# Designed miniproteins, single chains: the designs that were tried, part 101

Each design is a single chain, and the fold is of that chain. pLDDT is the mean over its residues in the fold that is shown.

## One batch from the design tools (miniprotein)

Design m3521
Fold by ESMFold2-Fast:
Structure m3521 (fold): chain A 113 residues (1-113)
Amino acid sequence: LEEILEEIERVEKLIAEAEKELEKLRKENPELVEEAEKEAREIMREFEERADSPEKEREVIEEIGERIRKELEEAKSEEERKKIELMTRIVLRELLRRGIERVRKELERLEEE
């Protein structure tokens, strides 16, 4: 149990470091970050609307992944590729954060029961 909690804390620290890097990038290129965050929010909204069950969650993640891959292949410029890459990192970080929260709640439930 302690080892699992230590791993969760390590991942949470990595997420916090990634958030600091995003804030640095926001100062260097605010328009790029704003567009990436906007698109990431649209993807997460679609995920929340469609992912009603674990089976659906897997299907939606796979579909979103395929869509992102096509967008990267169709990207016309380096700037467009960087935006898609940043958007993808934001989405993955949010999914990871939600996964960690789910694991923490499950561990709390096991300690109570």
Scores: mean pLDDT 78

Design m3522
Fold by ESMFold2-Fast:
Structure m3522 (fold): chain A 62 residues (1-62)
Amino acid sequence: SGLEAGERALQAGKEALETGDGAAGKAAYHESLRLLEEHPEARELAEQAIRYAKEAMKKAGI
């Protein structure tokens, strides 16, 4: 469950970066922070998702 959620968050972050969707990037960022708190098994996936989400937000100017 946590690992699957982490994979989804990472994919969402990558898609947000690819499409330039800052709002999607922000959503992926907040979801990844929740995963770090609730699912320590997803830590590596959540940390990667945060990196992509931050880049997406920065490129979108939000």
Scores: mean pLDDT 87

Design m3523
Fold by ESMFold2-Fast:
Structure m3523 (fold): chain A 72 residues (1-72)
Amino acid sequence: SEKAEEAVRFLIDLLNAGKTDEEIAREAYERGYIDEIPENLGELVLKLRSKYGLTDEQVREIAAAAQARLAA
C-alpha cells in the first residue's frame, strides 16, 4: 500500500541519517504515523506493521538499515 511504502521510506531515511531510536519514535509520532510514542524501534516497527500492513520484506529492509547505522 502507498501508506506502507511511505512509512518504510520515512523510517529508512531517518535510520540512514543516523537518527537515534528516540528521535525516530518522536518524529513518527509528530508526523502522525503512530498514536503513541513507542519505547524502542522494535515496538515502532510492530505498530507500523499493524497499522499499515508492512510486508516481511519491508521489515527486513528496515532491519538492514538499523544494522548499518550501528556499524557506522
Scores: mean pLDDT 82

Design m3524
Fold by ESMFold2-Fast:
Structure m3524 (fold): chain A 113 residues (1-113)
Amino acid sequence: SLLDEIKEFAELAIELEEKAIEYMKKVLSKEAQEKLLPIEKEIIELYKEVKESEDLEKAKELLKKIIEKEKELIAVMEELKKESTDPEEKEALESLIEHEKRQIEEIERLLEK
């Protein structure tokens, strides 16, 4: 079912976001981490709610909320990239931005089904 597909997607998304958090902790400044990690954790909690959903419409509503939080996360990452003077941190932020944009595209494909 589409609900099962959404729940499987949410489980994979949680794993990928947890890996993104560990990557951020290794490569980003403490200031960048303090701004990004709370938003990442909110996204993971929304995905956990998707996994517990018994209703397709509720799961879709939660996915729409995740898109809004992902867009907020990307906006903060773009700001941090502009302010950073470290080329390695800028490259890491660009990679993270690309990952989050792909996540939004995958959610949008699920919502069109």
Scores: mean pLDDT 90

Design m3525
Fold by ESMFold2-Fast:
Formats: structure tokens, sequence, C-alpha cells
Structure m3525 (fold): chain A 75 residues (1-75)
């Protein structure tokens, strides 16, 4: 839990634009909602969103989401 909070906090600090921050916040809120249901749903969402972000050219968000999935799999 604390590792996920730290990951997204650091991602927000590194975001250079308001648009990047909005995308990171949206992803974080989605993961928190999924995690409130189950860790497995949170992992699945993070992986799915990472693939989608990569396809859309958002390499930074994709990297953050892959790291989130790795942390969530250890819970």
Amino acid sequence: MEEIEKLFKEALEKAKTREERAQILSAYNGILYALSKSADEAVELAKKRAIQAEKQGNTYLAEVLRKAAEILEKL
C-alpha cells in the first residue's frame, strides 16, 4: 500500500505538464478503486492500462503503471 502511494507521488512530482498529472491522477484513482475490491483486480487494471498507455504513445504513464503492477503483485 505505502509503496503504491510513494510510486504515484513521485510520478506526479516528475510530471512536466498539467495533462501528464491529470493522466497519472486518473490512473491512480482507478487503481485505488480496483484495490478496494481486490488486489487481483488492481493488478489486472494496472497491466491493461499500461498496454493502453503504451499504444497511445504515453511511455511515461505506461512505465509507472508497469511498476504499480509489480508492487501490487507482491501484496
Scores: mean pLDDT 82

Design m3526
Fold by ESMFold2-Fast:
Structure m3526 (fold): chain A 96 residues (1-96)
Amino acid sequence: NKEKAVELFRKASLSLARADLALDRGDVATALRHLDKAIEYLEEVKRLRPELSELVDELIGLLRQARDALRAGDLDAARAALRATEPIVQRLSEKL
């Protein structure tokens, strides 16, 4: 369902924005929760739009890198991974 995938992607994008805002405030626990939610929504997008699976997996991979960096206390690596999602989010938005 194309409409449901668009809604789920919007929810993922909102969760990413909330994670980024939480990191700017130094709230690592809140950032991790929002990253987990973004990954959950993206896994659903991938199921609904399997033709986009490569691009969605690339995005999920970067979000998992950000999570692992945050769990390790490496905020710079986490921010770098999140910035790397920007062009992928744009490409997915154009294809949805």
Scores: mean pLDDT 89

Design m3527
Fold by ESMFold2-Fast:
Structure m3527 (fold): chain A 68 residues (1-68)
Amino acid sequence: SRDVDLQLNEQAGQSGKDAYERTRREYDELVREGRISEEEARERAKQAGIQASNDSYDQGLQQLKQLS
């Protein structure tokens, strides 16, 4: 149903945001230490957010298939 798809998308979006913010905090510390650039930190956080969002959505879909 559309309601289930909406819920999966909302959960995926939240997972992506949480992963982005967590990764940004970790990598901003590395930027302060001079270990990586600010641009690298932003890019890595974006990739972490995208990955977490995709993983959350895929896991939700797999769980629905098991309940069929």
Scores: mean pLDDT 82

Design m3528
Fold by ESMFold2-Fast:
Structure m3528 (fold): chain A 85 residues (1-85)
Amino acid sequence: SPSKEELYEGIVTGMMNLMIGESMAKVKDLSPEKRAALIEEMLKVKEEMKPKMVEALMNKDYDTFGALFDELKARMDAITQKFLA
């Protein structure tokens, strides 16, 4: 059976992938090169934020998790808007 950490990593990864998918739908009219650059920037945010969000869930620190989720959404939205400008 997967560990509790592996389950939380799966949940956080799924949530982040959904956000990336939503941004990709918004930028479908951009060149393939610009879409690839957007994905690369979002993957960097994912690699930075994922371990912190998993740690918060493991510690049952839902206030920190909520703050990190708000930061994640703001950073993903900012990247999307930057590439739409």
Scores: mean pLDDT 88

Design m3529
Fold by ESMFold2-Fast:
Structure m3529 (fold): chain A 93 residues (1-93)
Amino acid sequence: SQSFVDGLKTAIEDLERYEKELRDKLPLEVHRQVLERGLGELEQLLASDVVADPEVRELLKELLERLIRLAEEVGLPDLAERARELLAELEAL
């Protein structure tokens, strides 16, 4: 689980940099591609045994909450809804 914890912490830091440096500079189509890929990777993690780790679940929750906010801010409400569905699945574990 430590490698997944480290990976998720890096993903949160990368998302913070994306929000600060790229949110207002990239076109909507690029935001969609980045968010769809990220959500797909998180969906795979949610289906795996690594979510038995409480630290992994806490970091996934933080990452999903940040992705919901980013998707809303860039005008991708369908991806915000997908992220909320994944957050609900995580909370049901």
Scores: mean pLDDT 87

Design m3530
Fold by ESMFold2-Fast:
Structure m3530 (fold): chain A 60 residues (1-60)
Amino acid sequence: MEAEVERLQAELRARGYPAFRPGQLITAPDGTDRPLDLAEALRLNRLALASVAAQEAAAA
């Protein structure tokens, strides 16, 4: 059901980077912490993976 989130988490972990989970409490830059919804976890994992890809590209 949340296969896309699980795939992104697996990719991040395979590269040694942290991943986000639905229901996980995170701290916003404002210092506000809230539980992640499935859509938010998906969005954050996509951003994290894009950041990893950018770092890998910059190291080439």
Scores: mean pLDDT 72

Design m3531
Fold by ESMFold2-Fast:
Structure m3531 (fold): chain A 75 residues (1-75)
Amino acid sequence: SEAQKRLEELEAEYKAIIEKYKDLKAEDIEKEVLLKVLELLREKLEIARETGSADPETIEKALAEIEEKIKEIEA
């Protein structure tokens, strides 16, 4: 499945970023890196919505929380 392959790629990128920055507090991580993490999480949620692998209300709430975090970081 193309969606499954994309999820595995996103998970690998997410794990690589977390491993690279694991010893830093979120406040000490560069804005660009925090935004990249949120973008990866958003893409994973969008794939979950399209494949029906999770409850739509839960996905919508999680996506809204990510959008709010992005706005907070960009401010």
Scores: mean pLDDT 78

Design m3532
Fold by ESMFold2-Fast:
Parts: C-alpha cells; structure tokens; sequence
Structure m3532 (fold): chain A 55 residues (1-55)
C-alpha cells in the first residue's frame, strides 16, 4: 500500500541519515533528504540538507 511504501522510505531515509552523520558523508545525507522529499517530508529534508552543507 501507499502508506507502507512511505513508511519503508522513511525508515531507509533514517538509516542513510544516521550513517551520513556518523561517517560525515554528504552524499548519504543528500540521498536521505531526497527520500524524505519523495514522501512529502520537505521540512525534514531541508534540515538534513543543512546538516550536509555544514560538513
């Protein structure tokens, strides 16, 4: 279902975001932000992009 797909994308974004922070990897943080945008979480995606830019 659409809800289950959104939840899977959110969990994947969380995994990539955590790894991006731990590894200080801008590409992982950017991928996480793109996943969040794809499920309509625009403010969360923008915050994650800001973290990536601060690295």
Amino acid sequence: SMMEEMERKKREAERLGVRGVVLRDRELLTQAAELLESVGMHSEAQALRAVAESL
Scores: mean pLDDT 86

Design m3533
Fold by ESMFold2-Fast:
Structure m3533 (fold): chain A 94 residues (1-94)
Amino acid sequence: MKLDVSKLSKEELRNLLAAFLRSVIDDAEKNNDKELAELARKLLEKILAGEVPSEEEVEEFKRKVLEHAKKYDPENLERIEKALELFEELVRAY
């Protein structure tokens, strides 16, 4: 990854986190994964309110995204795993 997370402002972190979560919501809704869509919306609401998701919430979200990817997008699994690593780094910096 070429992105230095430590140099990002809170506003930049929020915008990147929100963009990632909205992308996950769109994919989940397209595939009728209501549980993942609802979980992603709850995390988005917290991020937009300036709240940091707990480690347990982040781990549950990562687990649900990987389950969804294995079922609907297995060819992109490695890219999705790397995106989730970046998401976790962005949450820790936020």
Scores: mean pLDDT 83

Design m3534
Fold by ESMFold2-Fast:
Structure m3534 (fold): chain A 81 residues (1-81)
Amino acid sequence: GEGDELAEILEKDLEELEVLVAELLAAGDLELARAILERLEALRPLLEKAKEKYPDSEKLKKAIERYERFIEELRARLAAA
């Protein structure tokens, strides 16, 4: 269904962003890493609405949980830098 399709898109985008962010942090590009964090945080309200719209999509719930963990991990890494 649409919720599962959205989950697949989100998981793929997260995999690509995780690689990109790891490279940026290794290079010391904290400014661009912070810009990515800001954009990710700005999208959270839209993901909450998606959870409400597709409450039966377990894949979407797990994809959003992964998204939230990535934000927290990135925030912690940037605070330590």
Scores: mean pLDDT 86

Design m3535
Fold by ESMFold2-Fast:
Structure m3535 (fold): chain A 74 residues (1-74)
Amino acid sequence: SVEDALEELKNEILKQSPAAQARTLAALETLIARERALAAELHGSDDPELRAQGDRLEAVIALLERMVAELRAA
């Protein structure tokens, strides 16, 4: 599941050195910005299935943003 994949990612990040963690978190922030752009494109689609995919992507982005914020606070 997406939640399982995010927990795996979080555990991998926590195993990294502080310098590597900072680099990974910056890369994830770039990914979040890119995925937000994709969600906007999906919402602009005439296909209701693609719009539904945009909604699901937004939910995943919210989980990823929360994970990044938690790791930044640690």
Scores: mean pLDDT 86

Design m3536
Fold by ESMFold2-Fast:
Structure m3536 (fold): chain A 67 residues (1-67)
Amino acid sequence: MKLSDEEIEANALIVAAATILASSRNKGDYELAEEARKFLDELVAQLESGTVDVEAARKRYRELVEK
């Protein structure tokens, strides 16, 4: 399989978002879990469409981590 740099980065962000979702759910942080879920769903939808906005995804990830 041929992975573009954008696809590699998007996959890394999906793993990171899933990790935040799992961790926040285990801690009972339902607000962070909901934000992480939305981010994960958006990244998956972008990958399915073949169009990933990596810069916007990076900014959204920072917002989740810095919250």
Scores: mean pLDDT 78

Design m3537
Fold by ESMFold2-Fast:
Order: sequence, then C-alpha cells, then structure tokens
Structure m3537 (fold): chain A 65 residues (1-65)
Amino acid sequence: NAYDKYLKAALGADGKTGPLAHLIDPETGKFLLSEEQIKELVDRVAKAVGATEEEKQEIIDYLLS
C-alpha cells in the first residue's frame, strides 16, 4: 500500500537507516518538521517511489492525523 511504500523509502526496511528516520522523535513517533515541510517531503518521496496522487494524499493524511 502507499503508506508501506512511503515508510520503506523514507525510513528504510528496518525503520532506522532511511533518510527521514532521524527526523522522527523516537519517543512520540512525531515528525520534528512543520506540516508544510512534511507535505513537501512527502511530495518528493512519493515522486521518487512512483506513488499516485491518491496514494500521496493518503500518506499526508496519515502523517498529519
């Protein structure tokens, strides 16, 4: 699914070695970025993994909920 595709690309298969893993608070699981920065990063990652516009929206909604 779109979320798994995003997590694998962003956090790595182990959840620790991916390019965005260091931007997540390990205690809360919350991103250390603003909502606008999260949306910009999701757009770039979604394009890199070939996610559809609908899949990108699903990922954004999940991360901001």
Scores: mean pLDDT 64

Design m3538
Fold by ESMFold2-Fast:
Structure m3538 (fold): chain A 100 residues (1-100)
Amino acid sequence: SPLDKIIELAKKLFELLVEFENATPSQFDEVYQKILEVLEELINLLREIATTPEMKKLVDEIQKLYEELKASTDRNEQLELLRKILDIVGKIVNLLKEKS
């Protein structure tokens, strides 16, 4: 189901966030690129399934944070943006679970 794939990608994003928090400077670029790849896949999937105004608004908020993340060169800012994205993803997952 689309919900199972979203949960899978959200779990992978959370695992990558933990890796990014614990990464050495030499590992940051590799982990960061993996985060961007997972986020792009997740955002594309969320856009396909976002049928309500509430879900569309949350996906638009994730898109804005994703653009801010790509523009950021500060690691602390990148971590804060990732935590905000993950929180919104959790809200979408909860809305999708209420529909089932």
Scores: mean pLDDT 85

Design m3539
Fold by ESMFold2-Fast:
Structure m3539 (fold): chain A 60 residues (1-60)
Amino acid sequence: MKEKEEFIEEAKEKLERGESVLIAADTPEEVKEEVKKIAKEMGFGVLEDAQVAPPEPAPA
């Protein structure tokens, strides 16, 4: 398990490399918010795991 701070820094470094950051559904919401905020401000997008609504990987 990674510390929240470490995960955020790692995501930031990936964005500096011009790489997409994947946020798993298991990631704490506070970490997701910080990473999304940073990526959005930098003009990059973050990739999220499938929405936590239906437990299905493929809808329908």
Scores: mean pLDDT 61

Design m3540
Fold by ESMFold2-Fast:
Structure m3540 (fold): chain A 82 residues (1-82)
Amino acid sequence: MKEAEEAKEEARKVAEEMQKLGEEARRQSEEKGPDPRLLQLAHTSSAGAEKLNEALSGTAEEMRKMTEGAREALAAMRQRVA
């Protein structure tokens, strides 16, 4: 159960980071003109954050798997926004 709590905390933190990245990508698109890639990135990161929050109510295994996938996706997204 301790591992499940740690996975839940990690999932929440990753979801928050994904939401911030999505807001930044959307802001850049709005300020510098519409960019389909930035808008898609904003949509993808927001959807990822929502799925992670949904997984917090699920099983420990599901939370861990979602968190791992989300961290990898977040790292890839950050490279595109940076």
Scores: mean pLDDT 73

Design m3541
Fold by ESMFold2-Fast:
Structure m3541 (fold): chain A 66 residues (1-66)
Amino acid sequence: PSEATIRRIAEILGVSLEQAREIAERLLAGFRAGNGRETIEELSREYGVSKEKLEKAGVLVAVEEL
């Protein structure tokens, strides 16, 4: 995803830009593999962020890349 999308994801999730980039890449890979829901659950556990916020981040990734 673009730098602007990664920056917005960082703001939504309250994480660093580096973490936002990693999360965005994993969300994109999960969506392309058809495992978006499982990916959101895994990221929620690993990063301590809400599933609702990860779903919002996922929409930003999907709109740009899918």
Scores: mean pLDDT 86

Design m3542
Fold by ESMFold2-Fast:
Structure m3542 (fold): chain A 97 residues (1-97)
Amino acid sequence: MLEKIAEEFLKLALENPEKLAPYAKLLNTTPEELAEKLANVISGKEELTDSLREVLSRLMKLDPDKVKSAEEAIEKFIKKNNLSKDPEEIAEALLNS
């Protein structure tokens, strides 16, 4: 499930780089590079750094202190927003909040 959410998120973020541009600028990186890092964190391939936690918490509208892992944060985001278990719908909601 998380791997599918990460794949759909990466695809949508690369098609809509303006959605990540403000965060990429703050982290001195590109929207494309940030999209790949966030997707890797969502799929569990990369550790959740403090900077990525801040970005992920803003996208999910969660308190950064409540984002202990990407899996837990996504589960909370799904429940809070009453989302279906469809990876495409979850990815779209994450990017568009």
Scores: mean pLDDT 80

Design m3543
Fold by ESMFold2-Fast:
Structure m3543 (fold): chain A 85 residues (1-85)
Amino acid sequence: MDRTKKVLRRALENFEAMLDRYEALAAQDPRTTPEAVALLEKARKYVREAKKYLEEGNLDKAWEYLLKSAEYYSKGVALREESLR
């Protein structure tokens, strides 16, 4: 069993749990802007792509999409935090 695939799966599971928690928080807050929601939706799309490539055994693409998801998550969080001030 490939140790690298196990590590990447755990990283994806941890990131997805974090994204799930933040999406729930954002959905309950009326101050969350449509632009922040769109960035979080893009992060979710890239998590799905990363999971797909991980199961296909394409670890390079799985990492690429995980990093893209993290980038859009960071942008969505920053935009929401800015709108709260």
Scores: mean pLDDT 82

Design m3544
Fold by ESMFold2-Fast:
Structure m3544 (fold): chain A 55 residues (1-55)
Amino acid sequence: MSPRLRLLERNVADLEAWRAAKRAAGQLTPEDEQLVDTGLAHLRAGIAAERAREA
């Protein structure tokens, strides 16, 4: 597995952890959800592209 793929997967985990922490604290806004969803979509597209390159 490429170092870049591992980094992208860590970034997904970090964003999900951040969202979960903000939700638990009652601080997650609809704007935060939009930003996280956009970021996750970008990261997951990058993961798919990287996996396709390794196949």
Scores: mean pLDDT 81

Design m3545
Fold by ESMFold2-Fast:
Structure m3545 (fold): chain A 85 residues (1-85)
Amino acid sequence: SHMEKLEEERKAREEAYLANRERTFQVDENVWKKLAEETGEATKAFLDVYREKVLKDFYERIEAGKAAGPEAFKAAFDASVKELS
């Protein structure tokens, strides 16, 4: 039915957003890992604490945006990046 097709399309969109989120977080994790490797174990501990505290609000805004839809997600991401820049 038309409703079944709409639900399949919704699930496909959700999977795409989750995949994009996973890629973004994986890239971020890889960047932090590489920086820690270059600067040593003490800096790694500092970066882990810094990322958790400083970036928590950033990621919370992005997740809130995702719940509100794709346009809200883009706006939340752009606003959060601007605040960190």
Scores: mean pLDDT 60

Design m3546
Fold by ESMFold2-Fast:
Structure m3546 (fold): chain A 67 residues (1-67)
Amino acid sequence: MGKIVKVETTDPVTGRTLTHYLVSADDLDSIKELRKKVEELEKRGEITPEQKAALLRNLDAQEEMLK
C-alpha cells in the first residue's frame, strides 16, 4: 500500500506555484511498485529526471528502514 502524492507549493522567492511529488511506502512490495510508477511517470514526461532521481532516493531510504 504505497502512494505517490502530488503537492503544490508557492515558491517564497518568485511567488510561482511549484509542483512536487512525494512517495510513501509501508512495506517492501510497496517500494517495488512505487519504483515502477516513478519510472513510468518519467517515461511519460510527467516528472523531470531530477524529480525521478529524488523520488528513487527517497524510496531507497524507505527500503533500508523497512528491511
Scores: mean pLDDT 75

Design m3547
Fold by ESMFold2-Fast:
Structure m3547 (fold): chain A 73 residues (1-73)
Amino acid sequence: MIDEKEFEAEVLTSLGRMWRGIGLSLEERHKEEAIEAYRKSIELYEEALKINPNYEEAKKEKELAEERIKELE
């Protein structure tokens, strides 16, 4: 059974979502910290996708974080 790995992917995705939210909150006044938070979220989404490559939500949220970094650079 792969339920434990699925749970790990969900936890990593939730942590990635948290860091993406931090990045969004910091964009206006702390641009470099926002970029760092987005990069952290991307790393967490990548780890989730290594465990569950079909986790569509993690992939989509990773792309959103990548788009924000491109706009801020």
Scores: mean pLDDT 82

Design m3548
Fold by ESMFold2-Fast:
Structure m3548 (fold): chain A 100 residues (1-100)
Amino acid sequence: MSEAEKLINEGFDAFVRGEYEKAIELFKKAVELDPDNPLAYELLGDIYERLGKYDEAAKWYKKAADVFRKRGETELAERYIQRAKEAYKKAGKVDEANKL
């Protein structure tokens, strides 16, 4: 938890500074250390959406939803499924959105 939290904090600082590639690397490392923390998945979705990589954004939002659902946070899970659907639609992948 502590090391993953440090990576998330450093990644968020990089994200705020517009250092998106560095932020992505740090958040992916945070996911590897603490796969049950949805925050890094959420932030990866947000970065990929800002980069116009809507396919990747949708995948990370879906992973965040899966983690929230596992934690019993149903309302947040539904929110991130909705974000994943919207990202797939922006990517032109209507069939993928409809599967969620």
Scores: mean pLDDT 85

Design m3549
Fold by ESMFold2-Fast:
Structure m3549 (fold): chain A 72 residues (1-72)
Amino acid sequence: MVEAVFDLPVLVSEETARRIAEEVSRETGAEVELEVDRENGTTRVVVRGSREQVKAAAILAAKRLQEAEAAA
């Protein structure tokens, strides 16, 4: 099992972050947690799973977060 943690300079609502975490987890099979840091204007991404699941989840989470910010 592998864990990756990274921060993205993307700010979304906590509701949007929760929805994205659920979607990405469902699509990749990874465990996905998104934590919105409004004070720093970032969203922390925590993904756990196999190496392949973590890679897929990290890429998909970043993409979905950027899309959500652009649509807001």
Scores: mean pLDDT 83

Design m3550
Fold by ESMFold2-Fast:
Structure m3550 (fold): chain A 67 residues (1-67)
Amino acid sequence: DKLENVVRLAEMVGMSPEGIEALREAARLAKEGRYEEAREVVRKAQEDGLIHPKIAEEALAVIEELE
């Protein structure tokens, strides 16, 4: 799962627990077919400074591919 790979990358680069949790939540929502909610979780986490912009771009790209 590409979105699980994004979570693993975030853990490897030392992202905050809150940022990692947001990416896991987005992965769960996307798995349930709730793609708009998954995108909103990623965008809000980026806006709140919880995840790096490049990680957010990758997560959003993966969610768009799954839709």
Scores: mean pLDDT 81

Design m3551
Fold by ESMFold2-Fast:
Structure m3551 (fold): chain A 59 residues (1-59)
Amino acid sequence: TNLALAVANVLANSAGAPLSVAEIAAAVNTSAAAVSAALNILIAKGVVKKVAANKYTLA
């Protein structure tokens, strides 16, 4: 499973509640830097949106 898919699944399972990079990193057991990179890719693809300064949800 790639990291972007894992991040997307964590956001899907949050029932639309916005999650921070730290919360996602804890859920997928990886670094904040890796999560940030995956989020940038997902945002570019329109799968994820930023809803606050450090909060993300599915688009």
Scores: mean pLDDT 81

Design m3552
Fold by ESMFold2-Fast:
Structure m3552 (fold): chain A 72 residues (1-72)
Amino acid sequence: SSRFEQLVEAVERDAIGWIEHELSQGKSLEEAKKLALENVDSIVRYLKTHYGLSDEQSKEIRERVRKKIEEV
């Protein structure tokens, strides 16, 4: 659905912003990516609890955002 795609894009944008923030604080790219992935896990858990995401949707967000982070 368009709502789900908007949600994926929002989580991807948040993850990239987290990487940029951690890099600005002097972290290495590898550490920044690790911290962004940990943050994504927390966001997906929150979305599952409060927005009723299915296990399949949660998995898709994690996989797509992980790929986006790896491409940085």
Scores: mean pLDDT 87

Design m3553
Fold by ESMFold2-Fast:
Structure m3553 (fold): chain A 78 residues (1-78)
Amino acid sequence: MVQQLQQQIQQLRQQYDQAVAAGDKEKARQYLDQLRQTQLEQVDLLRDAGHMTDEQAAAARASVDAEVEEMLKQIDKA
C-alpha cells in the first residue's frame, strides 16, 4: 500500500507540473488537492503501521501543508 501511494504521489506531481506548464490553474489546483490528500493518507498509514511516531507524523503533516501553501502561491502568481 505505501509503495502504491508513493507511485500515486509521483504521478500526481507530474500531472500538477504539466497543468502549471500549460497554464491550467484549475487542473493544477485539482491535482494539488489530490496530492495533499494522498500525502496525508501516506503519513497516517505510516503512523498506524508503527513506522512513524505521533511527533514525526505531526511534523510530516506540517511539512505537507507548508509545501501545498507554497505551490498554491506559485499557481496564483502564474
Scores: mean pLDDT 82

Design m3554
Fold by ESMFold2-Fast:
Structure m3554 (fold): chain A 76 residues (1-76)
Amino acid sequence: LLEEAVRALREGRFLEAFRLAFEGMREASTLPDEEALRRYEAAAREVERLVEEAIAEGHEEELLEAFRAAREELAA
């Protein structure tokens, strides 16, 4: 899921990227495997880097709207 979120961010699919990232975070919270947790942490850092790059490119408002929409879906 986080690898798919990274791909979605690179493709400019911000809503899908945040949806996949939130699903990945939920799965990671239930993982008993330290190796899987480390893989999650590496992917999460890559997502953070891509978000920062998109903000620098002027996509901050699009990212914020996508984040809010994905968060509302998670809360429902």
Scores: mean pLDDT 72

Design m3555
Fold by ESMFold2-Fast:
Structure m3555 (fold): chain A 109 residues (1-109)
Amino acid sequence: IETIFNEAIEAIKSGNKEEAIKNFKKLKSKTKSKELQILTEALILALEGKKEKALAEIEKLKPVIGDENYLKALKVVELINLGYYEEAAVVLEALYSELKQKHPELFDA
């Protein structure tokens, strides 16, 4: 999971949306976590330019990940929508690190 996620982050940082989408689809298929499946779907939708659908997916995560991580997820979608891929990658890496620390069960796959 970490390796695939890191590959997706690197692809976003380099502006390679196609490679990022490919890696998030791979991550979504390999994780047993419903929450990670929702997060990866939101990121795929955001990279495809489907902002409203991406935000709807992030809304489903709010009860699980808490307010601070929810706001980080919203920020990632907004930065991707604006084309600020380097900044989006930084916020997403922080979100992933916090989720792994507070919710390690989401990464048990």
Scores: mean pLDDT 81

Design m3556
Fold by ESMFold2-Fast:
Structure m3556 (fold): chain A 78 residues (1-78)
Amino acid sequence: MSDEQIEENIKLAKKAVEEAKKLVKEGKLDEAITLLTLVEDALTRLVEAHPENKEVQELLEEVKKLLEEAKKKKEEAE
């Protein structure tokens, strides 16, 4: 994967994270969890392909934290 493709994937992942944060705030927890799970899978593959890329690693950790928070909120709402 080219550096340009990595940067584009990071940009798309950041946009998806912002959309997921909005979904969590709106109480659309199932939609947020689905989106965050897809982003986590994509970022995990990027980390495996580019283990030196700290930005991808940090973004993956942020996604994991958001996914945990969304799942916790869903549990508390049910």
Scores: mean pLDDT 81

